Designed miniproteins, single chains, continued (3). Designs and how they scored, part 104

Each design is a single chain, and the fold is of that chain. pLDDT is the mean over its residues in the fold that is shown.

## One batch from the design tools (miniprotein)

Design m11846
Fold by ESMFold2-Fast:
Structure m11846 (fold): chain A 73 residues (1-73)
Amino acid sequence: GVESMVKLFEKAAELAKDPELAKLAEEAARLVERAAEAYEEGNEEEADELGREAEELAKKVEEYIKKALEELS
């Protein structure tokens, strides 16, 4: 689930000790939290929009991690 993905981002940020990655992980966590709240309130449109933003941010985090790993190698 999206919550598990956010926890993975938080762990990745901690392992990398990268403040940029930490900020991205925090932003992803906020989007997931807002999406969950919107879904509980029955606002499916808002939940879908926030979910899409979280997915886009997840792609950016994945690209950032790949780039960081290349620099460490």
Scores: mean pLDDT 72

Design m11847
Fold by ESMFold2-Fast:
Structure m11847 (fold): chain A 65 residues (1-65)
Amino acid sequence: MDAKEIAERVAKAVEAGDSKAAREAVEEALQQGATPETLREAARIAAKNGDAGAAASLWDALQSL
C-alpha cells in the first residue's frame, strides 16, 4: 500500500467519522509493509489535499508507533 492510498483510505474513514476504520487502514498498511516514512508521506499528501482530519489522524498514528 503506497502513501497516496493510505492517505485516501484514512481521509475516507475520517470523513465518515469512523475512527476505527481510520486506525484499521493504518494497521493494514503497516502489515502490507508500509514504513513510518510511508505514513509521514501519507500525512503530507492528506495535508496538501486539505484533509486536515486525515493528516492529524496519521500524525497521531506515527506518535503511537
Scores: mean pLDDT 82

Design m11848
Fold by ESMFold2-Fast:
Structure m11848 (fold): chain A 62 residues (1-62)
Amino acid sequence: GKVIAVALKDIESDLPNYVSLKKGDTVEILDKVNDDFWKVRNLVTGETGIVPKSYLEVVEEL
């Protein structure tokens, strides 16, 4: 199912495969890569990439 989360803080990233987020951005969790990092799609910007899961709050699981 789809897992939806919100960004808890602003994240600025210039690193390959990472995504930038603003606090309050809604993201779809695409893959739980490991215990520390998840691959997400930022539904505001359309960007996909890796973020620390600790910066996300899951709000909906479908």
Scores: mean pLDDT 80

Design m11849
Fold by ESMFold2-Fast:
Structure m11849 (fold): chain A 64 residues (1-64)
Amino acid sequence: SFEELKAELAANPPSPEQAEVLREIAETLRAIGDGFDAGLAEARAAGLTGEEAREKGLRAAAEA
């Protein structure tokens, strides 16, 4: 679970160099998530639902 991953990171804190790499990965994942949410919201505002809305969200995420 996400809570288990947090506990593992707390028990084995990364080095400064490893922390920098993890921060960059986290920033990339956040940008992808933000892109998905924005695309999904736009699709739903246009009246798309289900798979069509999800597909537009995934395209926006891929462009992030």
Scores: mean pLDDT 76

Design m11850
Fold by ESMFold2-Fast:
Structure m11850 (fold): chain A 90 residues (1-90)
Amino acid sequence: AEELFKKGEVALNNGDYDTAIKYYEEAIKKKPSAEAYTNLGLAYLMKGEYDKAIEYFKKALEIDPNNELAKRLLSEAYRKKGKFEEAEKI
């Protein structure tokens, strides 16, 4: 799980969002974590798939409601969809 997560981070940092998604999905299947869901959501956000990004940031916050990165990225995803009221409530 940890090795898959690190491979996802390398792919994400290189802008290879499809490879990042694959590794984070495999990491989550082994061990779900707020960090893995947050990074999976970020990869979808970078691809412009805002609905999937919102879904995964919400899953991260179900595991860790105080995850500030997931909250910030969820707000950004709502702004990208023009959901400004939802963005400001986070």
Scores: mean pLDDT 85

Design m11851
Fold by ESMFold2-Fast:
Structure m11851 (fold): chain A 60 residues (1-60)
Amino acid sequence: MEKAEELVKEGEEAEKKGDYRTAYRKYSEAAELYIEAGDVESAQEAGRKAHEAQEKYIAS
């Protein structure tokens, strides 16, 4: 799903800037779209990235 892929890329760009809060939001939105599309593996991967970004955002 193109929209979910774009959100993952936006999350990666946010991580490069150290904006883990934005990265968490973008990855979470991507995971939701993948779930709606029935792409469980991509949803799990996006959710994992969201969790990692959240840990960094909370630790900051």
Scores: mean pLDDT 81

Design m11852
Fold by ESMFold2-Fast:
Structure m11852 (fold): chain A 72 residues (1-72)
Amino acid sequence: SLADIDALLAQARAALRAGDVDRAQALVDQADALLAAAVAAGKLSPAEALRLGSEIGVLRMHITVMKKAAEK
């Protein structure tokens, strides 16, 4: 559901604040999969899909930056 996706994104943000990049990645991947399924099932408005996609994109960017910093 929309609430399940929002809950996963909230958990991903908490994981990033805790420095747990691997957990944040797994949670964002779960949210992305649920978003794709919800869009395919016609359960989301275009505005909801755009909002959630944008939030996932921002989190993926933060995860990428943190991973690249760790690879030094």
Scores: mean pLDDT 85

Design m11853
Fold by ESMFold2-Fast:
Structure m11853 (fold): chain A 65 residues (1-65)
Amino acid sequence: GPEEAAAALAADPAAAEAGQAAGVRSTSVNHDDPTSARDAGAAEVARRTGVPLSGEDLAAAGRML
C-alpha cells in the first residue's frame, strides 16, 4: 500500500529517481497513454525495492514524502 511505497522510497532515494526516469522514458514511447508513465515508474520502483506497488500507491507515497 502507500505506506510500503513511502518506506521503500525513503529507504532508497535512487529508486525514486529511477522511477521518474522510467516514467519519462515511457511517456516518450507512449505519449498517447499518459497513465503508462505512472505505471512504468511504479514498476521500476517495485523491481528495485522488491515492494509490490501500483501507480496509485506511488502517487500517495509521494504526498507523504
Scores: mean pLDDT 66

Design m11854
Fold by ESMFold2-Fast:
Structure m11854 (fold): chain A 92 residues (1-92)
Amino acid sequence: GAEVKQAAQELADKLKALGYDVTVSVSGTSATITITPPSIETLIALALRAIGLKVEGYDVTVSLSGDDLTITIKASDDAGLVDALKALANSL
């Protein structure tokens, strides 16, 4: 819904403000965040934050493809996806 798109845009804007190249895509109750971090150390730090959300119980998958970090968040509904996106943004 509109709330999911807003939360995804706010996350993207925060990552861009921190100097990251980022794309956020929303499909249904899933979001895919692709980040090209400026350094390997920054990539590791971002991956650990995303894994932290998985440990807290969010349905989060982290993968590396070339120089890009891909974070996939899945939820059962729009409210759950908004909560997860905000949790990731607050961890940055």
Scores: mean pLDDT 81

Design m11855
Fold by ESMFold2-Fast:
Structure m11855 (fold): chain A 66 residues (1-66)
Amino acid sequence: DVFSRAGRVIRDLLNRGEVDAARTVGRLLRDRADRGLPLTPDDIRQALLDSGVSRSLADDVARRFG
């Protein structure tokens, strides 16, 4: 499911040294899970861009959820 996928994406980002991107995805995942809301590629892309992650990396991460 999308939450299991998010866990794998976070692990991959941490292994690549993309700590800020991993934290942003983890924080968004926790927020959405706590509120019972879905996690969409657009939500992930927007959160990453808002946190200062590059557009290229934000797009690549968001694609893994779409």
Scores: mean pLDDT 81

Design m11856
Fold by ESMFold2-Fast:
Structure m11856 (fold): chain A 77 residues (1-77)
Amino acid sequence: MKPLSRSEAAALAVGEVLRLIGAEIDLELGFASEEEARKVGEEAIRRLEEVAKRSDPETAEEIREVIRKIEERVRKA
């Protein structure tokens, strides 16, 4: 796989987090179901894992911490 720069990895991770926040807002406002919000969270986790695998070890660990927080939210819902 093509290695990612730290800036590219950060941009991709931020994009996934923003997408997850949007799905959570939609859920809170009643525009999306719990199942739809969970699916967005699971997809974000999968994509972030791919970003982490293509990143340097330090950046990968930071991304995996973000994944852990998302997992807690997805599993809690």
Scores: mean pLDDT 77

Design m11857
Fold by ESMFold2-Fast:
Structure m11857 (fold): chain A 119 residues (1-119)
Amino acid sequence: SKPYLITIEFEREGGRVTVTVRLLDLAGNLIAEGTGEAELPEERRAEGEVEALARALAELQRALDEKGVDINGPLLTTGKPLVPAAQRGREAALREEPDIAPLLLAVAGVVAIAVEARA
């Protein structure tokens, strides 16, 4: 299976948050992107970020569906797997590099989109 890079960018201007999610190949070529935004007051900052991310992921899903892209490889961020803190102690016992499963768990929303894009 072919691995892909995933990048997530958060931008904030006042009460507005914009999230851009990009899927790239290992050569840095853009495969698809999605952008979402939300405007909530500061006391609801976390909710606004989640809402904007959900909208960005929905746009990414649409772009992947339109292009017929089959995501059957692992997703990487900054060239390293994302490992949830709770799983690090168990991964230290492995003889090999950390399994891709912790990465999939850490980015569950993006993984769901990648699975749905599989035709």
Scores: mean pLDDT 59

Design m11858
Fold by ESMFold2-Fast:
Structure m11858 (fold): chain A 90 residues (1-90)
Amino acid sequence: GMSPEEEVRKIIEEVAKKHGLKVLDIEITPNSIKVVIEGEKSKLGAFVRDLVLALKKSPHVKLIPPFYVEIKELKPGVYEITISNIELLP
């Protein structure tokens, strides 16, 4: 079967592809998910919304209220998105 980390990576990649965004890096810890993506700034809001919804449907991810989403521009067209206050389940 797919590991929890592999399932989360697949979700991120599928949602990014849906919004025409390129995944540059993914870092998964037990309590946070960090994604570095390249693409149009106008696509970020829909990407974050659909990513959070997809993660909520996963049996391997629990979002703990209040969870936090931080978006940081690293350079033009490259963004770091951090989702904090999560729990990665087996």
Scores: mean pLDDT 84

Design m11859
Fold by ESMFold2-Fast:
Structure m11859 (fold): chain A 68 residues (1-68)
Amino acid sequence: MERLREEVREVVREANELAEDESAPKEELEKALERASEAARRAAEAGDLESAREAAEAAQKVDNKLRK
């Protein structure tokens, strides 16, 4: 599960960075939302609830950015 944890952490980092970037294009934000949502689902399925929560929070931040 080390590989999954690293992938989730990277996705969370990227999503948080994009959520803070005022100039991020909509397409990049949409991709980040999809990746973070998928990472949350994968982590939850693997039983890594902490990583799932972090990915879900990152997805929510990106989703909020997309909707203003």
Scores: mean pLDDT 80

Design m11860
Fold by ESMFold2-Fast:
Structure m11860 (fold): chain A 57 residues (1-57)
Amino acid sequence: MEVSRQTAIALIGIGEIFNLELKGSTQEEIDKVRKLMEEALKKGVTPDEFVEMLKKA
């Protein structure tokens, strides 16, 4: 069980979404990050893997 992993993924995802909103990014970019965060949380990927997923988006 790695609650810290899920918490880290959620914080990274939420932080990226918030940053995109502050920058006036498109809704499509925000939705993409949100979907990636949901998938990452369900799969239990590492925070590093999630950061890579965000960079590929």
Scores: mean pLDDT 76

Design m11861
Fold by ESMFold2-Fast:
Structure m11861 (fold): chain A 56 residues (1-56)
Amino acid sequence: TGDATVNVVVRAAIEKGVPIEQAVEATRQALKDLGMSDEEIEAGVERVRAALEAAK
């Protein structure tokens, strides 16, 4: 599911110190590879961005 993908990207980005924009692009690609809709991809990207901004 998209939630599992978002959680994995957020955790990896925090552990590796990946810039927010790079993590967002990785999330977009991962959700697209899962065959999610454009709306679901944007929702997932927003969730990753918010989580990483809160963590900095």
Scores: mean pLDDT 78

Design m11862
Fold by ESMFold2-Fast:
Structure m11862 (fold): chain A 60 residues (1-60)
Amino acid sequence: SEIERIIAETLVLLAVEDLSITKEQLEEAFKKAMEILSKKEKVTKEEAEEIAREELEEIK
């Protein structure tokens, strides 16, 4: 879906900014973001980006 791609793209862009972020951390952040998305009936692109950022920060 478009929202899944936005979450994945946001996480990749954050990893480019901080090369200390591991593949395992990115995978965990993606899973957490998708779990949050599943609980919401409708999510905007901006909300998807924010969810991705918040979940990665929680894991870092």
Scores: mean pLDDT 80

Design m11863
Fold by ESMFold2-Fast:
Structure m11863 (fold): chain A 74 residues (1-74)
Amino acid sequence: PLLAPEELRAEARATLAELRANPERYRAELAAEPNPDARALGARLLAAAALPDEAAAVEALLALVEEMLARRAE
């Protein structure tokens, strides 16, 4: 009910493109992040964006989003 599957994929692709456009900026932001959970999530997002296959990177980002939603449901 949060986003349609097509919209989730569009958001994942947009996020992937942004992370790939300036990965060093996001690494610097991650290093400055005081919240350890946010740092861990940011590291996982950067790792997913570093995957050479775009389809695999999108699926990895979608899996992270699903994990985040499941954790917030608790």
Scores: mean pLDDT 74

Design m11864
Fold by ESMFold2-Fast:
Parts: C-alpha cells; structure tokens; sequence
Structure m11864 (fold): chain A 80 residues (1-80)
C-alpha cells in the first residue's frame, strides 16, 4: 500500500540520517502517528492528538521529529 511504501522510504532515510536506534524508533513512531492522522476523520484526529499530547514522552517525540526535519533540510542543501 501507499502507506507501507511511505513507511519503508522514511525508515531508510531515518537509518541513513540517525545513528541512535532509540531515536530512530521515536522518529518512526511519530511518522506513523502523522500517517494515522492523515487517514483519520476529524473526531478520530482530535482524540489521537489529545492522547498523543498526554504521552509522558511527548517532548522527546517532538524533539526526535525536529531532529529528523533539520537533518533532512541539511541533506537537501547538500544536494543543491
């Protein structure tokens, strides 16, 4: 499926850009959450966001996603 293909592509990028396996897991979990939101209706999305914000590791998950975003931007700059 398109979602499985997107996850596979993101996993390859995460493995290339992020050396720490714990950080890789957090980034991939955040990406899976984002894909789930994209396929959810408004009520489901509202519930998912609330539950995600209540996670004890929320700040760590956000930090991991921001780190990937910075590394992706650096790679894009290097490629032109």
Amino acid sequence: SAAEEALAQKRERVERLIDNPEDRAKVLEFFEFALQLKSSNYDERTKLIREFNERPDYDEMVAAAERLYRLEREEQRALG
Scores: mean pLDDT 77

Design m11865
Fold by ESMFold2-Fast:
Structure m11865 (fold): chain A 87 residues (1-87)
Amino acid sequence: SSADIEAQALTLGVSLAAELRELAKKDPSLRPYAEEVLAILGDFLAGRLSAEEALARLAEVARRVYELTGDPVFRRAAERLEALRRE
């Protein structure tokens, strides 16, 4: 359902923001990515982005962070966000 997709998008986005915020404590270069995820979530909650648009933007951030860090947490986040967009 639309509500289920919206709830999953929010849950995955919050999880991605939390992981980025923790890594940013050790690597400040990741702080802009955490801020970008929070901005996407803010726009989604304010109704400025659809769930599909939010999922797409969150997946793009996760992919960029994975390419930068090699951390499999961000690969899994991107794959989960991309899979949810296909449903």
Scores: mean pLDDT 86

Design m11866
Fold by ESMFold2-Fast:
Structure m11866 (fold): chain A 61 residues (1-61)
Amino acid sequence: SARGEAVRRQAELQVEAALAAGDTARALEFARNGVELARKLGDEEALRHMEELLRRAEAAL
């Protein structure tokens, strides 16, 4: 969905910015919020992307 795509893009930018700043805890929070919102929207494509983003944020811990 268009909203799911927007959620994905925003979360990607937020997580990347937080990781670049060395704030892994904030990156993890943004990724988790993205996953939860994608689930509420029922957007399976956005959910898959958000779950991958969450794994990347977790790997940075």
Scores: mean pLDDT 82

Design m11867
Fold by ESMFold2-Fast:
Structure m11867 (fold): chain A 68 residues (1-68)
Amino acid sequence: MKEKANTLLREAARAGRAGDYERAVELFEQAVKLDPNNREAYMALAEAYRRLGDEEKAKEWQEKVKKI
């Protein structure tokens, strides 16, 4: 599962760099499901939601980071 989570994180980062934040969110959420203690993935998810203009979801993921 760790290898698959790392692959999803790489794919999500590429999508984010391309400006495809909808795709980045999708992939980061999958990565978090596979590795729920990955703080970097939570932070990246919060940033992706912020880029999409979803401030509520961005804050939700920021709060989740504080629990790990």
Scores: mean pLDDT 79

Design m11868
Fold by ESMFold2-Fast:
Structure m11868 (fold): chain A 90 residues (1-90)
Amino acid sequence: NRARAEELVRRAEEYLKKGDEAWENKDYETAAKYYEEAARLLEEALRLDPSEELRERLGETYRRLSLIYLLMGDEEKAAEYEAKAEEIYA
């Protein structure tokens, strides 16, 4: 359902903005939580409407999560999200 996918994408964009705000404030823990919620919504949107644009957005979100966990010193989580991003572009 395209309409439902669009709703999920809009919610994900709201979480991405909140994550970006937390990142600007160097609140990496809060930013990671918001980006994780955005990733979950984008994953569901992609399942409902498989599109290259949604894959790119999800991949970008995973790369943001990888970077933020790296900044937090969580190398295991950073590697996990890097792997997820690589899978999206495979």
Scores: mean pLDDT 86

Design m11869
Fold by ESMFold2-Fast:
Structure m11869 (fold): chain A 92 residues (1-92)
Amino acid sequence: MSKEELEEEIKRYEAGIINLEERLKEDKTDTLLIELAKLYVKLGEAYEKLGKLEEAIEYYNKALELLSEVPKSNKEAQKLEKKAKENLEKIK
């Protein structure tokens, strides 16, 4: 993916985050928390590919904060938490 394509994907993820944050203000569900955390992980991965490691770290940490509010029994949240932690270990 080119830098231009990555920057366009970042803008799409940021738009999705705004939409999900608005929905979360009205109804704070595990599904919305997981979907928002998933977008933060994708945004972190995009910044990592751009070499913007500090931004990548920030978004992975934001994902982990959201996932901490989801029940530990949620398997999708567990997989996403593992991915964010593994990505952080690679760049820290």
Scores: mean pLDDT 84

Design m11870
Fold by ESMFold2-Fast:
Structure m11870 (fold): chain A 111 residues (1-111)
Amino acid sequence: AERALELALEAGFDGAVVVRDGEVVAEYNEVHPEAREMAVALSRAGAALAVGATYTSADGGTVAGVIFRREGSALGGLGYGAAPLRGATDATVAEAEARLAAAAERLEALL
């Protein structure tokens, strides 16, 4: 759990939450409610790991991001997704998706 939070923060996310079995097991900084709700929903849908994170770009646009792994997926890519929030542009979402992809790849290497 703590390692997933470290990777999200190192990737430039403002805050992150780790969810297992529908419950928050670790949290760092403030996470947007939409990012938390997405992580909880993925966990309840059977994700073995779900991480919600908030990203704020240099121009002030915000994005809700998630990284998740399905139960029983011992080898295979982590899933990720991004949803635009207030002030987000297509460029802001693309930047957040690139950071989520990098964080997911690094997290998978550590699992």
Scores: mean pLDDT 75

Design m11871
Fold by ESMFold2-Fast:
Structure m11871 (fold): chain A 75 residues (1-75)
Amino acid sequence: MKRYRVRAKKPDITDEQAEELVKKAVEEAGGKLLDIRIQGDTVYAIVEAEEEQIPKLKEALEKAGFTDVTVTELP
């Protein structure tokens, strides 16, 4: 597994709802959520996943209403 930084713009929902949706999306993709921070309308998460799981993670987040989803591999 590799670590990735996820950045996304949350829909008009509470921070608690956003955290729950991100956790579910990560679990559906088969990864692990290591950390999550919400600042204004932007979500920052650190996830542990296989490279093949990243497209599924992006799709799950977009389906949940998140926009501008960016996933960057950490060194």
Scores: mean pLDDT 84

Design m11872
Fold by ESMFold2-Fast:
Structure m11872 (fold): chain A 51 residues (1-51)
Amino acid sequence: MKVPLSEEDRRLAARHLANLYKKGIISKEQVERALEELGITPEEFEDALKS
């Protein structure tokens, strides 16, 4: 798929997922699925968890 997934867009999505995960709204499996769908690496998600 050709989508404008810039580094900024991926960071915003990762931070949103990190916030939902920290609040216990979504499970780790839901996070993993969303990361795969959006093309976000575990490294980017870990960075988001650090704020």
Scores: mean pLDDT 76

Design m11873
Fold by ESMFold2-Fast:
Structure m11873 (fold): chain A 68 residues (1-68)
Amino acid sequence: GPTLRRGLEQALASLRAGDRTAALAALHDALKLPMPPEVRELLERALASLRAGDDETAIRDVERALEL
């Protein structure tokens, strides 16, 4: 929905700006929203990658989620 899309766009912007703290918060908030299982799997992977310091994988998974 529009709320989820906006949250993911904000997370992506924060990731591209190097603001990991803002990106983490945005992904955590997004995961509280209802969504298809395939989107949830991508966001859970993005969150795990970001926590591990892999920003590039997190960016790709958020971009893929935005395409769905």
Scores: mean pLDDT 85

Design m11874
Fold by ESMFold2-Fast:
Structure m11874 (fold): chain A 70 residues (1-70)
Amino acid sequence: ELKEYIEELDKRIEELEKERKELEKKRKKAKEEGKEEEAKKLEREIEEIEGIIALLEAEKARLEKILKER
């Protein structure tokens, strides 16, 4: 139960990290091409995903602690 949920969180984090890396590549390209507004928009999207990843990582850590302290 709890272990399976932690594994699902891990998979979701991995998917979000992959999406973040793709957005980082797009942001870098936009900056290199002088597309300042596009780069700023991508940076905001990256920050949003990083926030979600941080929340999921915190939840995973809390659940792992509960599982190990049982």
Scores: mean pLDDT 84

Design m11875
Fold by ESMFold2-Fast:
Structure m11875 (fold): chain A 70 residues (1-70)
Amino acid sequence: SKKELAKAAMLVVGRRVAEGATLDELLALAASVGFRSDATSVEELLAEFYAWLLTQDDATIEAIRAQLEA
């Protein structure tokens, strides 16, 4: 399902956060998959990114997840 695909992508981002990624690094990562944000916190960015993923088609979410894993 779309939620499962989005959750898989968010697990990749969550691992980066757990490894100490900064807001600037996460903003750059999101930009690399086509998502631009003015978020001022990691929590805000994660919420916005998840909501944005849910607006994409399943093939796009899978492509984003694969790109984030690279």
Scores: mean pLDDT 86

Design m11876
Fold by ESMFold2-Fast:
Structure m11876 (fold): chain A 68 residues (1-68)
Amino acid sequence: NEKKAEEYIKKAEEEKDKKKKADLYLLAGIHYYDAGNLEKAIEAAQKAIEEDPENLAAQYLLEVLKKK
């Protein structure tokens, strides 16, 4: 659901805690992927890793999305 992904992006932009921000971007990436928007899913996963480089779930999502 792309609309739900957009809601999580908005919440992430308003969040000040980096770990919570990364989790919100991760959720957005998952919802973009479920909606079939691969480009936006990759972008959201990259933002999650940028905010928290130790977020293993975001790293895994990005690896899955970049595979053929």
Scores: mean pLDDT 84

Design m11877
Fold by ESMFold2-Fast:
Structure m11877 (fold): chain A 74 residues (1-74)
Amino acid sequence: SHENILRAIALLLRAIGLLFDAEKIEDKEKKEKVEELAKKAIEYAKKALENPDDEEAIKKAEEYLKKAEELMKK
């Protein structure tokens, strides 16, 4: 669906933005974990773009992005 394609694009852009923000993290362990989670979000967002009907890929991208954003706030 077009909505799933737009969701996947939005998730991809947010995850890429989070990787750029992670460059500012001084705590090495926190930085590495945020980057790992953001890269996983990118991976699943890309899978969702290849198959927009794969609701699981969209949900996993959202889950990894949420985990990265929550860790970033700590």
Scores: mean pLDDT 85

Design m11878
Fold by ESMFold2-Fast:
Structure m11878 (fold): chain A 55 residues (1-55)
Amino acid sequence: DELREELLKAIADILAAIGDIIEAERAGDEEALAAAKKKLEEAKKKLEEVEKKLE
């Protein structure tokens, strides 16, 4: 069930990045917002990699 663990981790990373984006927007922190968007992009790429392994 390694693929299941990788899938859950990728989803958790996406949710964490979204939370970071919301917090950065509330704080008006442009640097934190840019970093959070970068993490979201990386997490999305990881999710695609896991999906390809499931095919």
Scores: mean pLDDT 82

Design m11879
Fold by ESMFold2-Fast:
Structure m11879 (fold): chain A 60 residues (1-60)
Amino acid sequence: LEELKKGLEEAYKENKLDELREFLLHLGVSEETAEEIVRLVEEERFDEAAKLLKEALEKV
């Protein structure tokens, strides 16, 4: 979770949210879930975004 959270914070800080979305889709995360993760990151809710990402990756 901590590593995922750090990655999400870096994507937000560097304005790479489009790259983040593409990366999530490449990992097999659904488009709806990827958009939700990006939205949480835009709202600076990194803990919730990291948790959702971890759960999504476990289903791939």
Scores: mean pLDDT 79

Design m11880
Fold by ESMFold2-Fast:
Structure m11880 (fold): chain A 99 residues (1-99)
Amino acid sequence: PTIVTTGPTSVAAGGTLTLTATNAGDVTLTGVALVKREPGAEELGAVVGSAGPVAPGGTATFTVENVTEADTGLYQGVGRPAAPGGPAVYGEGIEVTVY
């Protein structure tokens, strides 16, 4: 399973950040979350938002309003395959800077 996270790489403070997670795989994801990690951190990120099931080729859109410098970080889509006992799938991350 593959998740692609897309959106802007920079956003002005006070603006709105919109990121989209796309299920580029061939298996339905039972849930999709957007997680954020601090720049340079290797630890698991905080959940920014969550969406329900996403079919192959489907998308989940996440919006962060009134962004601050604390919203700077690496954003990744993460989902669970519908197949029982499958591990969580982490997509390629996108680095976002608030300026």
Scores: mean pLDDT 76

Design m11881
Fold by ESMFold2-Fast:
Structure m11881 (fold): chain A 65 residues (1-65)
Amino acid sequence: EPLPPREELIRALEEALKDPSLSPELKELLEEARKLLEEGEPVEEVLERVEERLREIREEQAAKK
């Protein structure tokens, strides 16, 4: 499965960031991902970083309860 182009990912992140229900942690993660894509980071590396941080956020939320 080919990765979407950078422009499409940036647009998807901008749309996700418009959700007022986003947690602060998720909002920060998505803003960082958008910044990295805007700065020219490889799409594959940004997606891997997002997935890893989503896992960490889920683990932290579980640990706090």
Scores: mean pLDDT 75

Design m11882
Fold by ESMFold2-Fast:
Structure m11882 (fold): chain A 60 residues (1-60)
Amino acid sequence: AGVLARVVKDYTAKTPEELSLKKGDLVEVLEEVGGGKVRARNLATGEEGIVPGEVLEPLA
């Protein structure tokens, strides 16, 4: 399974490949895609996309 993380800052998708996230959302980090970005899945919605790793805090 991927790493669980909490969103620490609201993020609005800037491209169709990116995922919009709200502070407090729980996500699963699926892979690192380089440039400080990760592909993540929002656990509440099931939506996947690319987000900056800086908006995520790993949960252990």
Scores: mean pLDDT 82

Design m11883
Fold by ESMFold2-Fast:
Structure m11883 (fold): chain A 63 residues (1-63)
Amino acid sequence: SSFEEFRRRGLEHFATLSEERRNILLEIAEKLRRIGEGLDKALEALKNGASKEEAEKILRELS
């Protein structure tokens, strides 16, 4: 499938990157994952009746 070809090409490209470039991409991915978790926590707090100030504190702790 086209999706399988895209995945294979992505892995082949990743293998050709320098160690420094791979490490930078992994670091960016980890930072984005943490930001996503923070947004989910802030949204859940707001759903449970937390104030905007409380939600902003959750986001600041992950910045």
Scores: mean pLDDT 74

